# Designed miniproteins, single chains, continued (2): the designs that were tried, part 65

Each design is a single chain, and the fold is of that chain. pLDDT is the mean over its residues in the fold that is shown.

## One batch from the design tools (miniprotein)

Design m6243
Fold by ESMFold2-Fast:
Order: C-alpha cells, then sequence, then structure tokens
Structure m6243 (fold): chain A 98 residues (1-98)
C-alpha cells in the first residue's frame, strides 16, 4: 500500500511528506485502527528521511505492536499505542521544524 507520505518521499519531497504527516496527526482521533498502523509506518519513513534512527526504530516498534494488538483485539493496548504514536509523531515534526 503506497501511502501519500511514501510517494512524496520517493519523489524527494520531504516538505510535502512532513505536511501530509502533520495533516494525518490532526486527524488521528478520527482514524480507524488500520489507519493508525499506516500512520505509524509514515512516521517511521519521515524519521528515516530526517536521519533519526532512534525515532525510526521507535515508530517501527509501535507499528509492529499496534498490528499485533489489532490481531489480538486488545482495545486497551491499541488505545495506549495510539497515544504513544501521537507523541512520537509530534517529536518527529519538532525535529523537522528545528
Amino acid sequence: MGSRVEIALKRGDLEEAVKILKEDLERIEEMSPGEWVAFAHSVALVAKALGDKELEKRAREIYEKLYQAILNKDEEEIERLKKELAKLAKEVLEIYEK
């Protein structure tokens, strides 16, 4: 599944990728669990493009855990991971803005 963020990054357009990530973060409470998995992948891709390996690793760990929580129908873990994902996305955006 080619996300809008992945397409922007493949074109070398980091500014557009960050803009899309910011728009997706504003919509996080309106997203389905599957969209949160896709958003975690987008956060990882932007962190990688910014050269922050620790943020990329954290985003990939949230991606894997969120996917597993959805398969297990663990609603409490899904909600916890969504909150971690929102915080991590804000950290990634702050690095770009500095």
Scores: mean pLDDT 85

Design m6244
Fold by ESMFold2-Fast:
Structure m6244 (fold): chain A 97 residues (1-97)
Amino acid sequence: MEDLTVSLVPKGWDERALALLLGVAQYLIEKKGYSWEEVAGRVGGPAVFWLKLGAKVTGDEELIEKAVEILEKDPVRFWEVVEQVRAGKTVAEALAA
């Protein structure tokens, strides 16, 4: 149970950052009852697009829950976490900072 993975990595995407964005989007829809449109407004249209195409996120759900809490409390900090993951940090390391 270390880090997040995604079943489909589109050309030009960082796998960890994509897994984080897709995992958060999936959680908001499945656990929080958000619409596809609401999620697209929070994490971006590409995350919703790849979920609709059947991309699946696997890994530590606790990391996704922490990321959702950050997104709801401080969206600016959430996108700083995404940028740290793109810069080479693990999702767990970026969330702990």
Scores: mean pLDDT 76

Design m6245
Fold by ESMFold2-Fast:
Structure m6245 (fold): chain A 66 residues (1-66)
Amino acid sequence: SEAELQAKLEAIERAMVRYHLTGDRAGLVAVLRAHGIDEATIREVLARMEAGDFAGAAALVREALA
């Protein structure tokens, strides 16, 4: 459902913010895996985050969960 999708997005966005503020890469990877994001997509999310493209990383997550 859309409500379940929004709850997943909120959990992942919290993990992405934590990664941005603290550098907790392992925590972000664990949350992405727990929500069914595949390894190739996780690598691309991390690459975008490391490049400072926070919006692009968030967009990729939304596409992967749709």
Scores: mean pLDDT 86

Design m6246
Fold by ESMFold2-Fast:
Structure m6246 (fold): chain A 85 residues (1-85)
Amino acid sequence: MSAGLDEEATREAVVKLLEEAAKADERTAVLLISAAGILAAEIMNFGTEEQKLEAAEAIRKAAEKLDPENKEFALKLAEQVEKNA
């Protein structure tokens, strides 16, 4: 396949979106977390088991800085990434 996934860059982008969500207002945070979810789905579909586990850990660490409502969503996202490994 000529199209590939840069799993490390995708993981870094997911973390960055979650870090920005922690600083944002509620509406903007939801949009950023949704974008992080879309990128995390790319890792779930195309990443190796090791890359999925690393992404899940990174998402959990970033989630610690989120408001409780958004933290719950991010932790569920991390659990889905890990279960897909």
Scores: mean pLDDT 77

Design m6247
Fold by ESMFold2-Fast:
Structure m6247 (fold): chain A 68 residues (1-68)
Amino acid sequence: SMEELRKELYDLTDKAIERYVSQHPELSEEEVAALRERALALVDAAVEKNPEGAKEMVKELREQLKAW
């Protein structure tokens, strides 16, 4: 479902942000919150406008996170 796709992308996006933040200790909590808000908004837009592309993003992001 679209909601399950969104949830999966949210989980993967959160993991990617956590890794990015761990490599950028200079970021404030406010900057991290703003980054997360923007990233999740982009995920919502992608799922709504191009769900097939969003499914491919899940696959690519999973592979990228495993390679890190």
Scores: mean pLDDT 80

Design m6248
Fold by ESMFold2-Fast:
Structure m6248 (fold): chain A 89 residues (1-89)
Amino acid sequence: SVEELLREAEELLARVRPDPSLPVTRRVALVLRAIGIALDAELFADPEVAERIVRLARRVAEAALAGGDLELLEEALRRLEEALRLVKE
């Protein structure tokens, strides 16, 4: 469900630790993906769900720029992408 995916994304983001050794190109890719998710959520989701997806996508982007661990950020972003697919269904 959308609620379960959003909860899982929040739990993953809570576990993100700094890792400044991670490649800058992968961080930039996560930021761009997060922006795309936020824009799609505003277009297709109900207002309450859109606000939550946008907020979580922004947290992914901020953590990626701050050097957060890419594996947890990529997994959180996948949960948001799956939630967005269910919203469009």
Scores: mean pLDDT 83

Design m6249
Fold by ESMFold2-Fast:
Structure m6249 (fold): chain A 58 residues (1-58)
Amino acid sequence: ALSLDEGVALARARLDALPEVTDEAVEAVIAEVTPLLASDEDAGAVARAAVELAEERR
């Protein structure tokens, strides 16, 4: 299982690899990364971080 920091880093790497950051792409990254985390709390934190990172890229 990934730590919170590892989950955020993976989400950032996935988003950075995309040519365009759409809402659907963000949802796909969240769906890929969140099951890899040890807790629902960390999964929720990574999902929030992914949305925030996507807004910074737009």
Scores: mean pLDDT 82

Design m6250
Fold by ESMFold2-Fast:
Formats: C-alpha cells, sequence, structure tokens
Structure m6250 (fold): chain A 96 residues (1-96)
C-alpha cells in the first residue's frame, strides 16, 4: 500500500514540475498535481480522487498534452536520480 502511494506521489510531483514549464495554463495544472502528490502521501484513495481532477483538467487542454507528457517523463527521471543519490549517501554513511 505505502509503496504504491509513494510511487504515485513521486509521479504527481513530476507532473507538477512539468506543468511549470508551460505558460499560464501550466500554473493550474501544477497546483492540481501538487495537491495530488500531497493526497497520495496521505492515502492511495485520496490521491486517486485528485488524479481524476488532474485528468479532467488535462482533457480541457488536449493541444498541450504531448508537451506536458514529455516534460513529465523528464522530471520523473530527474526525481528518480535524486532518490538514487540520497540512497547512495546513506549507504556510505552506514559503511563507517
Amino acid sequence: ERGKARQNALRAEAGSRAARTLDEVGEEIAKVFEEMAKAYRDSLEKGQEKFKEAVELLEKHPERRPEFIAAMDAAYQELLAEEDRRGGEVVRELSR
């Protein structure tokens, strides 16, 4: 349960970062994805409710969808790299 909620929260955070690369429309999308990330950290159920809101908002702007998806993939890879670096530092500390 916690693993799924955390992974979905990370994806939502990537969505928020991606939306910030868009124009005025990106601010609304970023806010919804930020709320979704927070909701997923609380519970999978609450996160799913916010995910539905995010999907509806994206459907209102189909012309921006491909740009958003590409930016989200890039942001998600950056977040994964950040998590990997933090894990490596903890392991090095524990080795002493």
Scores: mean pLDDT 71

Design m6251
Fold by ESMFold2-Fast:
Structure m6251 (fold): chain A 98 residues (1-98)
Amino acid sequence: MVKKARELSDEEKEKARKAFKIAIKNLEEELEEQLEKGEITLEEAIEKVEKQIEIEEERLEAAEKNKDDPNSQFAAELAKEAIKKLKELLEKLKKKLE
């Protein structure tokens, strides 16, 4: 129902995708830097990433249930991309456990 709730423009969607990818990249870089500096343990870093995956999975479920929102499909797309990137980061961290 595009006339009842405003759908994001293609430019707004592209800007949101870029901002979201930057946010995920910044999280990865911050965790890696904190690990290298000994500010967090590897186990703490893994726990933080797992908690963030849970949050994004809840966001994905909420977006998939809200079919009346013209932006729900886009929100689901962003959540899926975040989950994918966070799972890649999680596997990278687990490999450091030996």
Scores: mean pLDDT 79

Design m6252
Fold by ESMFold2-Fast:
Structure m6252 (fold): chain A 101 residues (1-101)
Amino acid sequence: AEQLRETLIAMLEHLLAGDVVAARQVLFDALLNASPEELKVLNAISSDDVDAAVAVVAEALGITDPTLIAQLREALTGLRNNDPALDPAKIQALIDHLRSL
């Protein structure tokens, strides 16, 4: 799960910079080198089901804090909708949490 953590941090850093295209590219590149377990999580993130993506990512990374789960949902929704206007403070909180793992 360390590679999954690093992939999500890189994706979130691009979202923090307002670069949704670069964030999507990080996920695409990760899919090409993923283990079967990581591929399950990355495929969920790439799917049209944000609720399923949030659940699978939170479980894989051990995120149980409802506030962080809500921030994860916002980040994944922004990635899906090609919306760079996400709250930077919420994205930074997710990055800080993932770096603490």
Scores: mean pLDDT 74

Design m6253
Fold by ESMFold2-Fast:
Formats: C-alpha cells, structure tokens, sequence
Structure m6253 (fold): chain A 132 residues (1-132)
C-alpha cells in the first residue's frame, strides 16, 4: 500500500545519502514526501544540500505513528530549522546508551536488513523511544 511505498522510498533515500549520492537521496525523499502530501517538506528537500538522513528517519517515524501530513510538515520544519546543538547532543548521548545494550527494535532490524546503516537504524530506534 501507500505506507509500504513511503517507507521503501525513505529507506532508499537514507541509503543513497549514506553512500554520498545526494541527488538520488533527494529524488527518493521528494517522492516519499509527495506521497504523504507533505508540500513544505518537498520544497525544503529541493533547496537543502545537507544531511538528509534525519528527514528520512522522520518520514519513517511519521508513518509508524500515523502522523497527519500537515503535522508532519510542521514537525519537520521545526526540527530542521531550529539548528539546536542540545538536540544533537541529546540524540548522540541516547545513541551511545542504545549501542551499550546491543538490542535493536524489530523496525530497526528490518531497516538494517534493507541496507540502512547501523548508525541510522539506532537513531530511528532512539527517535521512536523518545516519541513514546
């Protein structure tokens, strides 16, 4: 269904970004955001040349939590535009704690199997745990 297609495109976008292929990452993430109806996110991806992995992770989290497209747009814009070093430090600390326990969620395990790096899968697992 559309949910599976959005997750597939987000995974392909993360994998492309991790391989240094920014244009391929943009292509996949734009398609994912278009399928979600996230118009502001589509516009952001077109002009953004930085790390797209957080956006790919945000797409997967939004689908898993059944977030509405408008709320997804608002959340993503807020997270990306704040440029808050404390949020990056917190995510890094939580990622370190997760590594110590060596156990992934079923979703994180599936993403690793699909070619997403261990680091990106651990960030997803941490983001899902914070959202609970």
Amino acid sequence: GMREEVIRLAVEGIVADEKGNLEEAKKHLIKAAELMGAKAVVSFIKRYDGDLRPLGIAVIVAVELEVEPREFDEIVVMLIERDDPANKALLTALWGIRRKHKKYSPLAEELIKRGVSRESAELLDTALEIAK
Scores: mean pLDDT 72

Design m6254
Fold by ESMFold2-Fast:
Structure m6254 (fold): chain A 70 residues (1-70)
Amino acid sequence: SAMEAARKAEAQKRGERNGELLSQARENLKTAKDLFAEAERLASDPAVARQLQQKGDEALEEAKRLGEEL
């Protein structure tokens, strides 16, 4: 039926969108992990480490937001 065809087309488009959201979420998670690792490496400089930690937290929060769109 036309309605079944429309639902399948919507599911395919949603799958494509979900794939892109997952890719963006994974990229933000990688950015967060890299920033957290850099912050740990620079732990002897608390001010710099804190700035990197904050940027990591921002990337992690963005990844969570993208995941909520799934």
Scores: mean pLDDT 79

Design m6255
Fold by ESMFold2-Fast:
Structure m6255 (fold): chain A 92 residues (1-92)
Amino acid sequence: SKTEKAVEVAEQAEKALEEGREAVLNSKIDPEKAKEKVQEVLEELKRMAEEVGEAGKTAAAMTAYSLAQFALSVGEKEIAELARKTAEELKA
């Protein structure tokens, strides 16, 4: 059902958010590697949006916004802007 598919998408989005948050936290140790990993997570969100349609786009955009807010909260402005831009692209 559409509901079951939405739950699966939400679980994938949660995993992507966890991976992204871990990468952001590692930016204090290796900023370049952290940015690379965040870009990988954002690309996964874009692929999810393409595969699942509107539910995937919504979940991916919300996840990217959450990652942007988390990055801002730890002072990683460049990573936050990258995630915010991806969220805006997915929302459109």
Scores: mean pLDDT 80

Design m6256
Fold by ESMFold2-Fast:
Structure m6256 (fold): chain A 93 residues (1-93)
Amino acid sequence: SLVEQALEQGKALIDAVIDYLFGKATAAEVKAIQDKVAELLAKLSPEEQAQFERELARLAVEKFREALKTETDPQVKAGLEQAIATLEEFLAA
């Protein structure tokens, strides 16, 4: 489905953002995946977009929690913790 295709690109985007934060990916690489996600999202119905957003938020929480285990920079840790809290609030609604 288009939702499944969007979720696969969304997972790749989360990985690319984490790699970017750790200096392992370029802004251009993140943008390339972001553009693919945006193209797929434009083809989704409002209901499919809501499904995508909830599933991606759940996956992002999992991946950000894993990133926190190895992060030593207090500012990056604070940013990841804030992102997790925001996503968990969204998922609880």
Scores: mean pLDDT 81

Design m6257
Fold by ESMFold2-Fast:
Structure m6257 (fold): chain A 81 residues (1-81)
Amino acid sequence: KKKETLEIAKEVRKQIEEGFEDIIKERNLTPEEIKLLEEAKKELEKAIEEFEKNEDWESFLEKVQEIVAKLVDKLEELRKK
């Protein structure tokens, strides 16, 4: 329900912010990798905003999985070059 949706959204935002900050600070990432992480973070924030409006948990999970899969694929492509 709406209160539960907002609580989940808040927790997800916190985990994303903390996780991305830790990765950027502690890893020897290239500028290109950092840019991909920043882009993925923005897409995740949009997905969270849509979830807060529509409360559609299934669509939210599908969107998050798509964003993460695309990020992983792009990071692997950078490693090939």
Scores: mean pLDDT 76

Design m6258
Fold by ESMFold2-Fast:
Structure m6258 (fold): chain A 69 residues (1-69)
Amino acid sequence: SEEEEFEEFIDRLVEATRAHLKRLGKSDEEIDAEVARLREFVRELYEKGDKYGIEQLRESTRLLERALA
């Protein structure tokens, strides 16, 4: 479903963000706080139907995952 695809995307975005911040030497507390803010931001985009913002995040997530591999 669209909801399942979106949830999978969020999980990927969160994991890529955590890995990136860990490589930058951020603490677990800083990473958790940043991830919480990110989840809030993405939820807002989805609820508003901001399809452009969501597509930009999907592209950025793919690029980040590739850079982390």
Scores: mean pLDDT 82

Design m6259
Fold by ESMFold2-Fast:
Structure m6259 (fold): chain A 81 residues (1-81)
Amino acid sequence: SISQDQKNALLSQAQKVVDEANKLLKQGKEPRLAQLAKKQAQEAIDLITSNPNPDMKTYLEADIKVGVGEIAVGVARVASK
C-alpha cells in the first residue's frame, strides 16, 4: 500500500503534465510529443485512481509514466524553439 500523501503528490504531478501537454497542443507545438506526454500522464492517473488501495508495483508503474510524460514535455519545449 502507498500513503494518501504519496498518491496525492503523484496525481498532482500527473495533472501538471496533462496541463502542460494541453498547452502545447493548443499552441500547435510538437503534437506527437505533446500527445505522448498527455497519454502517459492520463494512464498514470487511471492506474492510481482505478484501485482505492494501489500496491507499490502500481505506484512505481504510474511514477515511471509521469516521468516519461515530463521528459516528453521537456523535449517538446526544446524542439519547438
Scores: mean pLDDT 88

Design m6260
Fold by ESMFold2-Fast:
Structure m6260 (fold): chain A 122 residues (1-122)
Amino acid sequence: PLPTTLEQLIEVIKEVSEKALELAKAGKLDEARKILREFFDKYGPLFVRFLRELIRAGDVAGIKALLEPLLEVVSLLASEEEYARIKAAYKALIDAVEAGDVEAAEEALTQLLTLLDQVING
């Protein structure tokens, strides 16, 4: 079943990220990518919906709770150049949310999700 609350989604992300991180640290990069692909296939629309809700609420802590565990895994899957671009998009997202600029935050989120997709499907 799909999570119905932010707390339930955070727990799913934590479990998925911990498993993917363990595989990535063991050098099983393709298996780690598969875990993240399966997450986005099953939970992607829900994940994006919650992120947009948190952006509109100005909830920086909630955004970090959803994204930071996934970004830790991606740091082991991405090249140094790819990860630098991901970090820049993430910073742009957080800065826009803190500034109350919803349009800039949604644009930064779209860019971040595009960069994450490139790494996960690489």
Scores: mean pLDDT 90

Design m6261
Fold by ESMFold2-Fast:
Structure m6261 (fold): chain A 85 residues (1-85)
Amino acid sequence: MGIELSPEMEEIVEEAAKEALEKLKKGEMNVEEAMEYFVNKVEEKLKEKGLTDKENQEKLKKLKEQMEKNVEAFRLYEKNKAAVE
């Protein structure tokens, strides 16, 4: 299941994801902080480019919901891993 993005929004999402992942890999941010950084970066870039129409706002909302679920799933994975190691 994916969110259908415009080419401009897809470029913004890919750039923001790359930056957040790099910070996570360097240990500058934990998973929660990296996901928050990612979402904030996407929102800022959408505003900067004037992509504030209802369709792009709905796609951003779905992206935020998906990121929140991913963070929760990662936290559950981390807790379970700690319990078996």
Scores: mean pLDDT 72

Design m6262
Fold by ESMFold2-Fast:
Structure m6262 (fold): chain A 70 residues (1-70)
Amino acid sequence: MERTVTMVTDGEVVKEMRIDLRSGREETVGATPQLIADLRALAENEGADVVEVGEATSPFVTVTLRTVPP
């Protein structure tokens, strides 16, 4: 399953982020540690396996949550 959420970055420039909760891999550009922590918590609460953030148009960013189907 895939879900998209739009959020405000409070002026932070986020170019691209990917967090894979299954492998523990993170790649982030222009993200604060707090934003990374918030996205991890969101993914865990939603049962998502991967969090992707596309290029931000300040102050908004689109967050995509992905789960691997069984």
Scores: mean pLDDT 63

Design m6263
Fold by ESMFold2-Fast:
Structure m6263 (fold): chain A 61 residues (1-61)
Amino acid sequence: MLSPQEQEVLALALELADDMRARGLSDEQILAVLRTFLETSGVPAEVRDRILAEVRAHLAA
């Protein structure tokens, strides 16, 4: 389960994903942008993978 701080990062990632989708980016482009964002923000690899999995599930719904 994600910590409260990791849940805040997930909430931001989901908000950014919805915004990018509204601007016409593909799901693959959104995931690539968010991966770079999380990587440059210093999010650990295991947390990044979990957040990206949640974003992918959200975009597929």
Scores: mean pLDDT 82

Design m6264
Fold by ESMFold2-Fast:
Structure m6264 (fold): chain A 88 residues (1-88)
Amino acid sequence: MTSSDIDVLIDNVVSMGDTVIQQIQQLISKGTQQDQQQAIQLGQSMLDVLDDQLNYVQSNASSSDYSSFSSLVSSIKSQINQLISQAQ
C-alpha cells in the first residue's frame, strides 16, 4: 500500500464517518422508537465497515500507517458508540 493509497482511504473513512454520524444524529433528534432503531442499525453497520477497513489496512499497510489509521478509526467508532448509547 502506498502513502497515496492510505491518504485516499483516510479521506474516504472521514467522509463516510461524518455522513453517518450526521444521519444518526438526525434520526435521534426525531425521537420516535423507529428512528432510534434505525439510528442503532446504521451505527452498527458503520462499525462493521470500519472493522473491515482496519483488517484490510493491517494486512496491507506498514505498522506505522496502520497505527495512524487505527487511531482515527477508534475516534470515529467512539463517536458512533456514544450515539448508539444515546439512541437506546
Scores: mean pLDDT 85

Design m6265
Fold by ESMFold2-Fast:
Formats: C-alpha cells, structure tokens, sequence
Structure m6265 (fold): chain A 80 residues (1-80)
C-alpha cells in the first residue's frame, strides 16, 4: 500500500470521528495514517481501515480497539 493511500484512510477516519464529536480520536487516526504510510506498516493500515468501517457504523468502541491495534503495529515497526 502507498503512503498516500494510508494517509487518505487516516484523513477519512479522522473526518468521520470529528463528525461524531471525537476530536482526540480524529487526531489519533490522522497521525496513525501518516505513520503507517511512512513506515510501510500494512498491519497498521489494515486496522485503520477496520476502525473506519466501525466508525461508519457508529461503533466508536470497536473503532478505538482497532486504532490501538494500529498504534501497536506502528510502535513494533518503529522499535524493530
């Protein structure tokens, strides 16, 4: 997956989170999209896509779970 595609997914996830009133979740999603793209973490992008789908359904709890998984994938890649 391209860095541009990862960033776009992060931005779309952030937009949905903002519409739901969760600015902190929006900032996290945007930053994770950038990091996943820069580090080439397909695992992080997969979880970010899953978070987006749950946010579209209004399930913010499941979306947060997937954003945490994306964050862990980014941290594993960064610390390796």
Amino acid sequence: MSAEEARKIGEETAEVARKLGDEELAEGARNLGIAAGELGSDEAVKHLKEALEYLKKGDTEKAREHLLKAQRAVLRKLLA
Scores: mean pLDDT 83

Design m6266
Fold by ESMFold2-Fast:
Structure m6266 (fold): chain A 97 residues (1-97)
Amino acid sequence: MSLEELRDRAVEAARRGDVEGLKKALEDILNSDAPEEEKIDAIEDALRSAIESGDVESAKVAAEALKELALNSDMPVEKRIGLVLRAIGDILDLELA
């Protein structure tokens, strides 16, 4: 299955508030053989979709997937911290708005 298909599934699930479908798509993205940058882009697209739909639960699930990817990657610490902080900021903005 292509990463693009998994991204589309995650984005649509997030948009609809399908938390279980989103979790499954994100798990498949994290377990795929795709490059880390493409996985980051896919999960960020899902997070953006959840934020735009106002679904706090889906946004938290997508942010958690970004955190998991950042913690398990070998990318520079600054980039990993940036990803986690961005996800946290997006969740806080959604909950406080």
Scores: mean pLDDT 76

Design m6267
Fold by ESMFold2-Fast:
Structure m6267 (fold): chain A 95 residues (1-95)
Amino acid sequence: EPSNLDILGDAGKVLTDLVNQASEEQRIQIYQYDMTILDAIIKTQNPEAQEKINQLILDFYKKLITDKPSVDETLKMLKELKDKILEIVNEEKKK
């Protein structure tokens, strides 16, 4: 079975291809969503929340590899991922 590192590597290649196909405006939007997600991950100290976030990211990468979405579809998926991660962070903050 592929390791999480293998999944990240394969998803990274798909994302690189998508970024190369994207307009400058779309690339900036991808970067902004990625930075928001990364910031949320860094600020999350609860191990249970970290596990949930990691699973969402892995599921996103697996879908990216399987479906090979368009740039616009990927942007919608990234926004949904960002929103779900922020919900987890907010729930842990509220207890």
Scores: mean pLDDT 80

Design m6268
Fold by ESMFold2-Fast:
Structure m6268 (fold): chain A 80 residues (1-80)
Amino acid sequence: MKITIELPDGSKLTIELSEDDTLADLLKKMIEKRPEYKEVLQKILDSVESDEDTKNVLVSDYPPELLSLRLSEAIKLLTE
């Protein structure tokens, strides 16, 4: 599957994912593609991995549009 996330600079990041990829896997792939957002993405990743409810959640368990919107919002909030 593909998820497209809008970044604070107005650009869009598209990540290719398998059905067994977790939210943590998505965030790690985002860091690899856009290392300039590593600090912000690492904060989100640390939050996801510290919460038992989110650390094992699969990307496929969410509607792609909702996941994209929530990640875009979180990155923007932590960047500003």
Scores: mean pLDDT 81

Design m6269
Fold by ESMFold2-Fast:
Structure m6269 (fold): chain A 88 residues (1-88)
Amino acid sequence: SVIEELRKLARELFDKYLETKNPVYLQLALLAYHAVYLLRKKERGEISEEEFQKEVDRLIETLRWLADKYPEVKEEAERMIALLEKLK
């Protein structure tokens, strides 16, 4: 599931943060956890489809900016974008 893949990616990113001390990995990990939170909120019917899609689009925009600004996280950011685009 997309939730399981996002949780796995979040753990991988947090582990990279602990190893490198690079705060960009922590930012990406938090974005992955936020995406999981939004998916759970949608599953519970606590967010409309329209609002959910706007939040997903904002996450993708943020990830594209981070991938452009920080080449060292480009691969991980693009992996997260690919997962989020499956939700559109």
Scores: mean pLDDT 89

Design m6270
Fold by ESMFold2-Fast:
Structure m6270 (fold): chain A 85 residues (1-85)
Amino acid sequence: SVEELMEKLDEIEAEVLELQRAVNAGKVSDEEARKRAEELDKRLDELVKEINANPEMTERQKTLALARYLAIRSEIFLVERQLES
């Protein structure tokens, strides 16, 4: 359902923010942080494909979901950039 897809976006966003906080606080190893970031990026890519293929979602709902996808992906990218140091 549309609600389940939005809930999945909320879950991924929460996990990305948790990872960012853990990296900033030095509470996770670089290796584990990279692995978690890669897994989150893969989950996000799979979710956007599911959103795009969903016939029940309106154009407005898809546009809002895509905007959230891009914002979350940007946050994953920032975590990955922090780990390049």
Scores: mean pLDDT 84

Design m6271
Fold by ESMFold2-Fast:
Structure m6271 (fold): chain A 69 residues (1-69)
Amino acid sequence: MLDELIAKIKELLKELGFSDKEIEEKIAVINERLSTLPEEKHKEGLELVLLALEEAKKLKEEAELKKKL
């Protein structure tokens, strides 16, 4: 298990406003999906999730700024 990437994903989900329960549920789904993939794809899969969350954070921040303008 790539604990460092999982920890970073948890941090981003918390920053996006998800509760600890919702974060654990999302991590469980990610782990379930990873268990169906070859080991060599686990890092790639987690890195793609991390990139998607970074993009979601950026879009949320942009939307909040536009709403106030």
Scores: mean pLDDT 77

Design m6272
Fold by ESMFold2-Fast:
Structure m6272 (fold): chain A 80 residues (1-80)
Amino acid sequence: KTKEELLKQIVEAASEVAGFSSALVPYPIRVRAEGKLNDAINEAKAAGVTKEELQAAKDNYPIKTPEINAELDKAIIALS
């Protein structure tokens, strides 16, 4: 996988988790979404994706919500 594919995977997973923060969602669905995000972060970290690259991906993401931004900020910290 390319760094661009890994960054897209994190952004999409973070957006999915953010969608659950404002909605009542069954526990198994939330755990699965959070697991996908964690796996995406770990895969990107192993491939050498930096927090600066993820910050740039966040800045270029067309949907700007506080919830998505919060999940992406957590992912950026996790890449540290």
Scores: mean pLDDT 76

Design m6273
Fold by ESMFold2-Fast:
Structure m6273 (fold): chain A 58 residues (1-58)
Amino acid sequence: MEEAIKAAEELLRKGGWSVTRQEVIDALKSQGFSEAEARQAYLEAATKIGREEFAKAK
């Protein structure tokens, strides 16, 4: 799971706003993760990035 979350974070950080949820899921599935794992990893990675951006905003 942690490996999937890390991969999802890398995809989101590289693509920014242009990367869709489905693109992240498809990329993780191509790396050998299940759809359920990819969906969970996307949600956790997006939440982490969102929190980091919110914390840095002043």
Scores: mean pLDDT 75

Design m6274
Fold by ESMFold2-Fast:
Structure m6274 (fold): chain A 99 residues (1-99)
Amino acid sequence: APSPEQIDLEVQVALAQIIATLGIEDAKRGNYEAAAEAFERASKLVEEIANQTTDETARKHLKEASEYFKKAAEAARNGDGETAIEYAQKALDHLSKAA
C-alpha cells in the first residue's frame, strides 16, 4: 500500500494537473492573465513537490515541468496563447513521467 507521504505527493501532482488544465482553457479563451496566474501557481506547486521527492528521476521531471510552466506563464503574459499552451503541454508531459 502507498504511504501517506506518497498519497500526499500524488494528490499535489493531481492538483497541479487540474490547475494547468484550467490555465490552458483560459489561454484558449484569450484570458491570458488568468492563464499566467494558473501556470505560475502550477510551477510553484510542482517545485515544492520536487523539493520533497527523493527519487532523482522523478525530481528531474518535476523540475523540468516547473520550468515549462514558468515559460507558459511568460508566454501568456506576452499575449502568446499558442506558445503558452505548447509549454503547458510539455510541462504536463514531464509531470506525467514523474508519477
Scores: mean pLDDT 86

Design m6275
Fold by ESMFold2-Fast:
Structure m6275 (fold): chain A 74 residues (1-74)
Amino acid sequence: RPDAVPLPAEAVAAAEAAVAAVLPEAERLADTGGPADVAELLRQALALFRERYPEAAELAALVEEELAAQLAKL
């Protein structure tokens, strides 16, 4: 399958940083807040990433998948 368009290194680094920054805060909110607070944090983080990097749609999808997987663990 043709998936050969390389993503900019800066967008890849930003996606990794966004996931890394959100995950520990989401885990903390799961303990101190509630699932609604976690879901809102993840939704805001994903929306901000999509807004900043619209050209990296496949990275946005990976961020969404990772955040959804982490939310499912809570």
Scores: mean pLDDT 66

Design m6276
Fold by ESMFold2-Fast:
Structure m6276 (fold): chain A 83 residues (1-83)
Amino acid sequence: SMPLPEEQMNEDLVNEILTQGEKIAESLLEGARQAEEEGRLDVAEALRELAEKMRQMTEVAKKGLEEGKSNKEILDEMAKVGE
């Protein structure tokens, strides 16, 4: 059977978070260090919070796939982290 377009889109989104999530988190943390050095403490804190959320989403994706959850269930759990 061919997957529905939404099912394929959900798989692509989960895979993108798995492949890019850690790199994005590392870039955000580097930006936070630079902002802190420049005295932009509010910016540094915001970037650290975004990095933590990105890492939490990546962990949700990894654990969800290991537990055999559907891509839709994984995305629903990731959305709760992003709130």
Scores: mean pLDDT 83

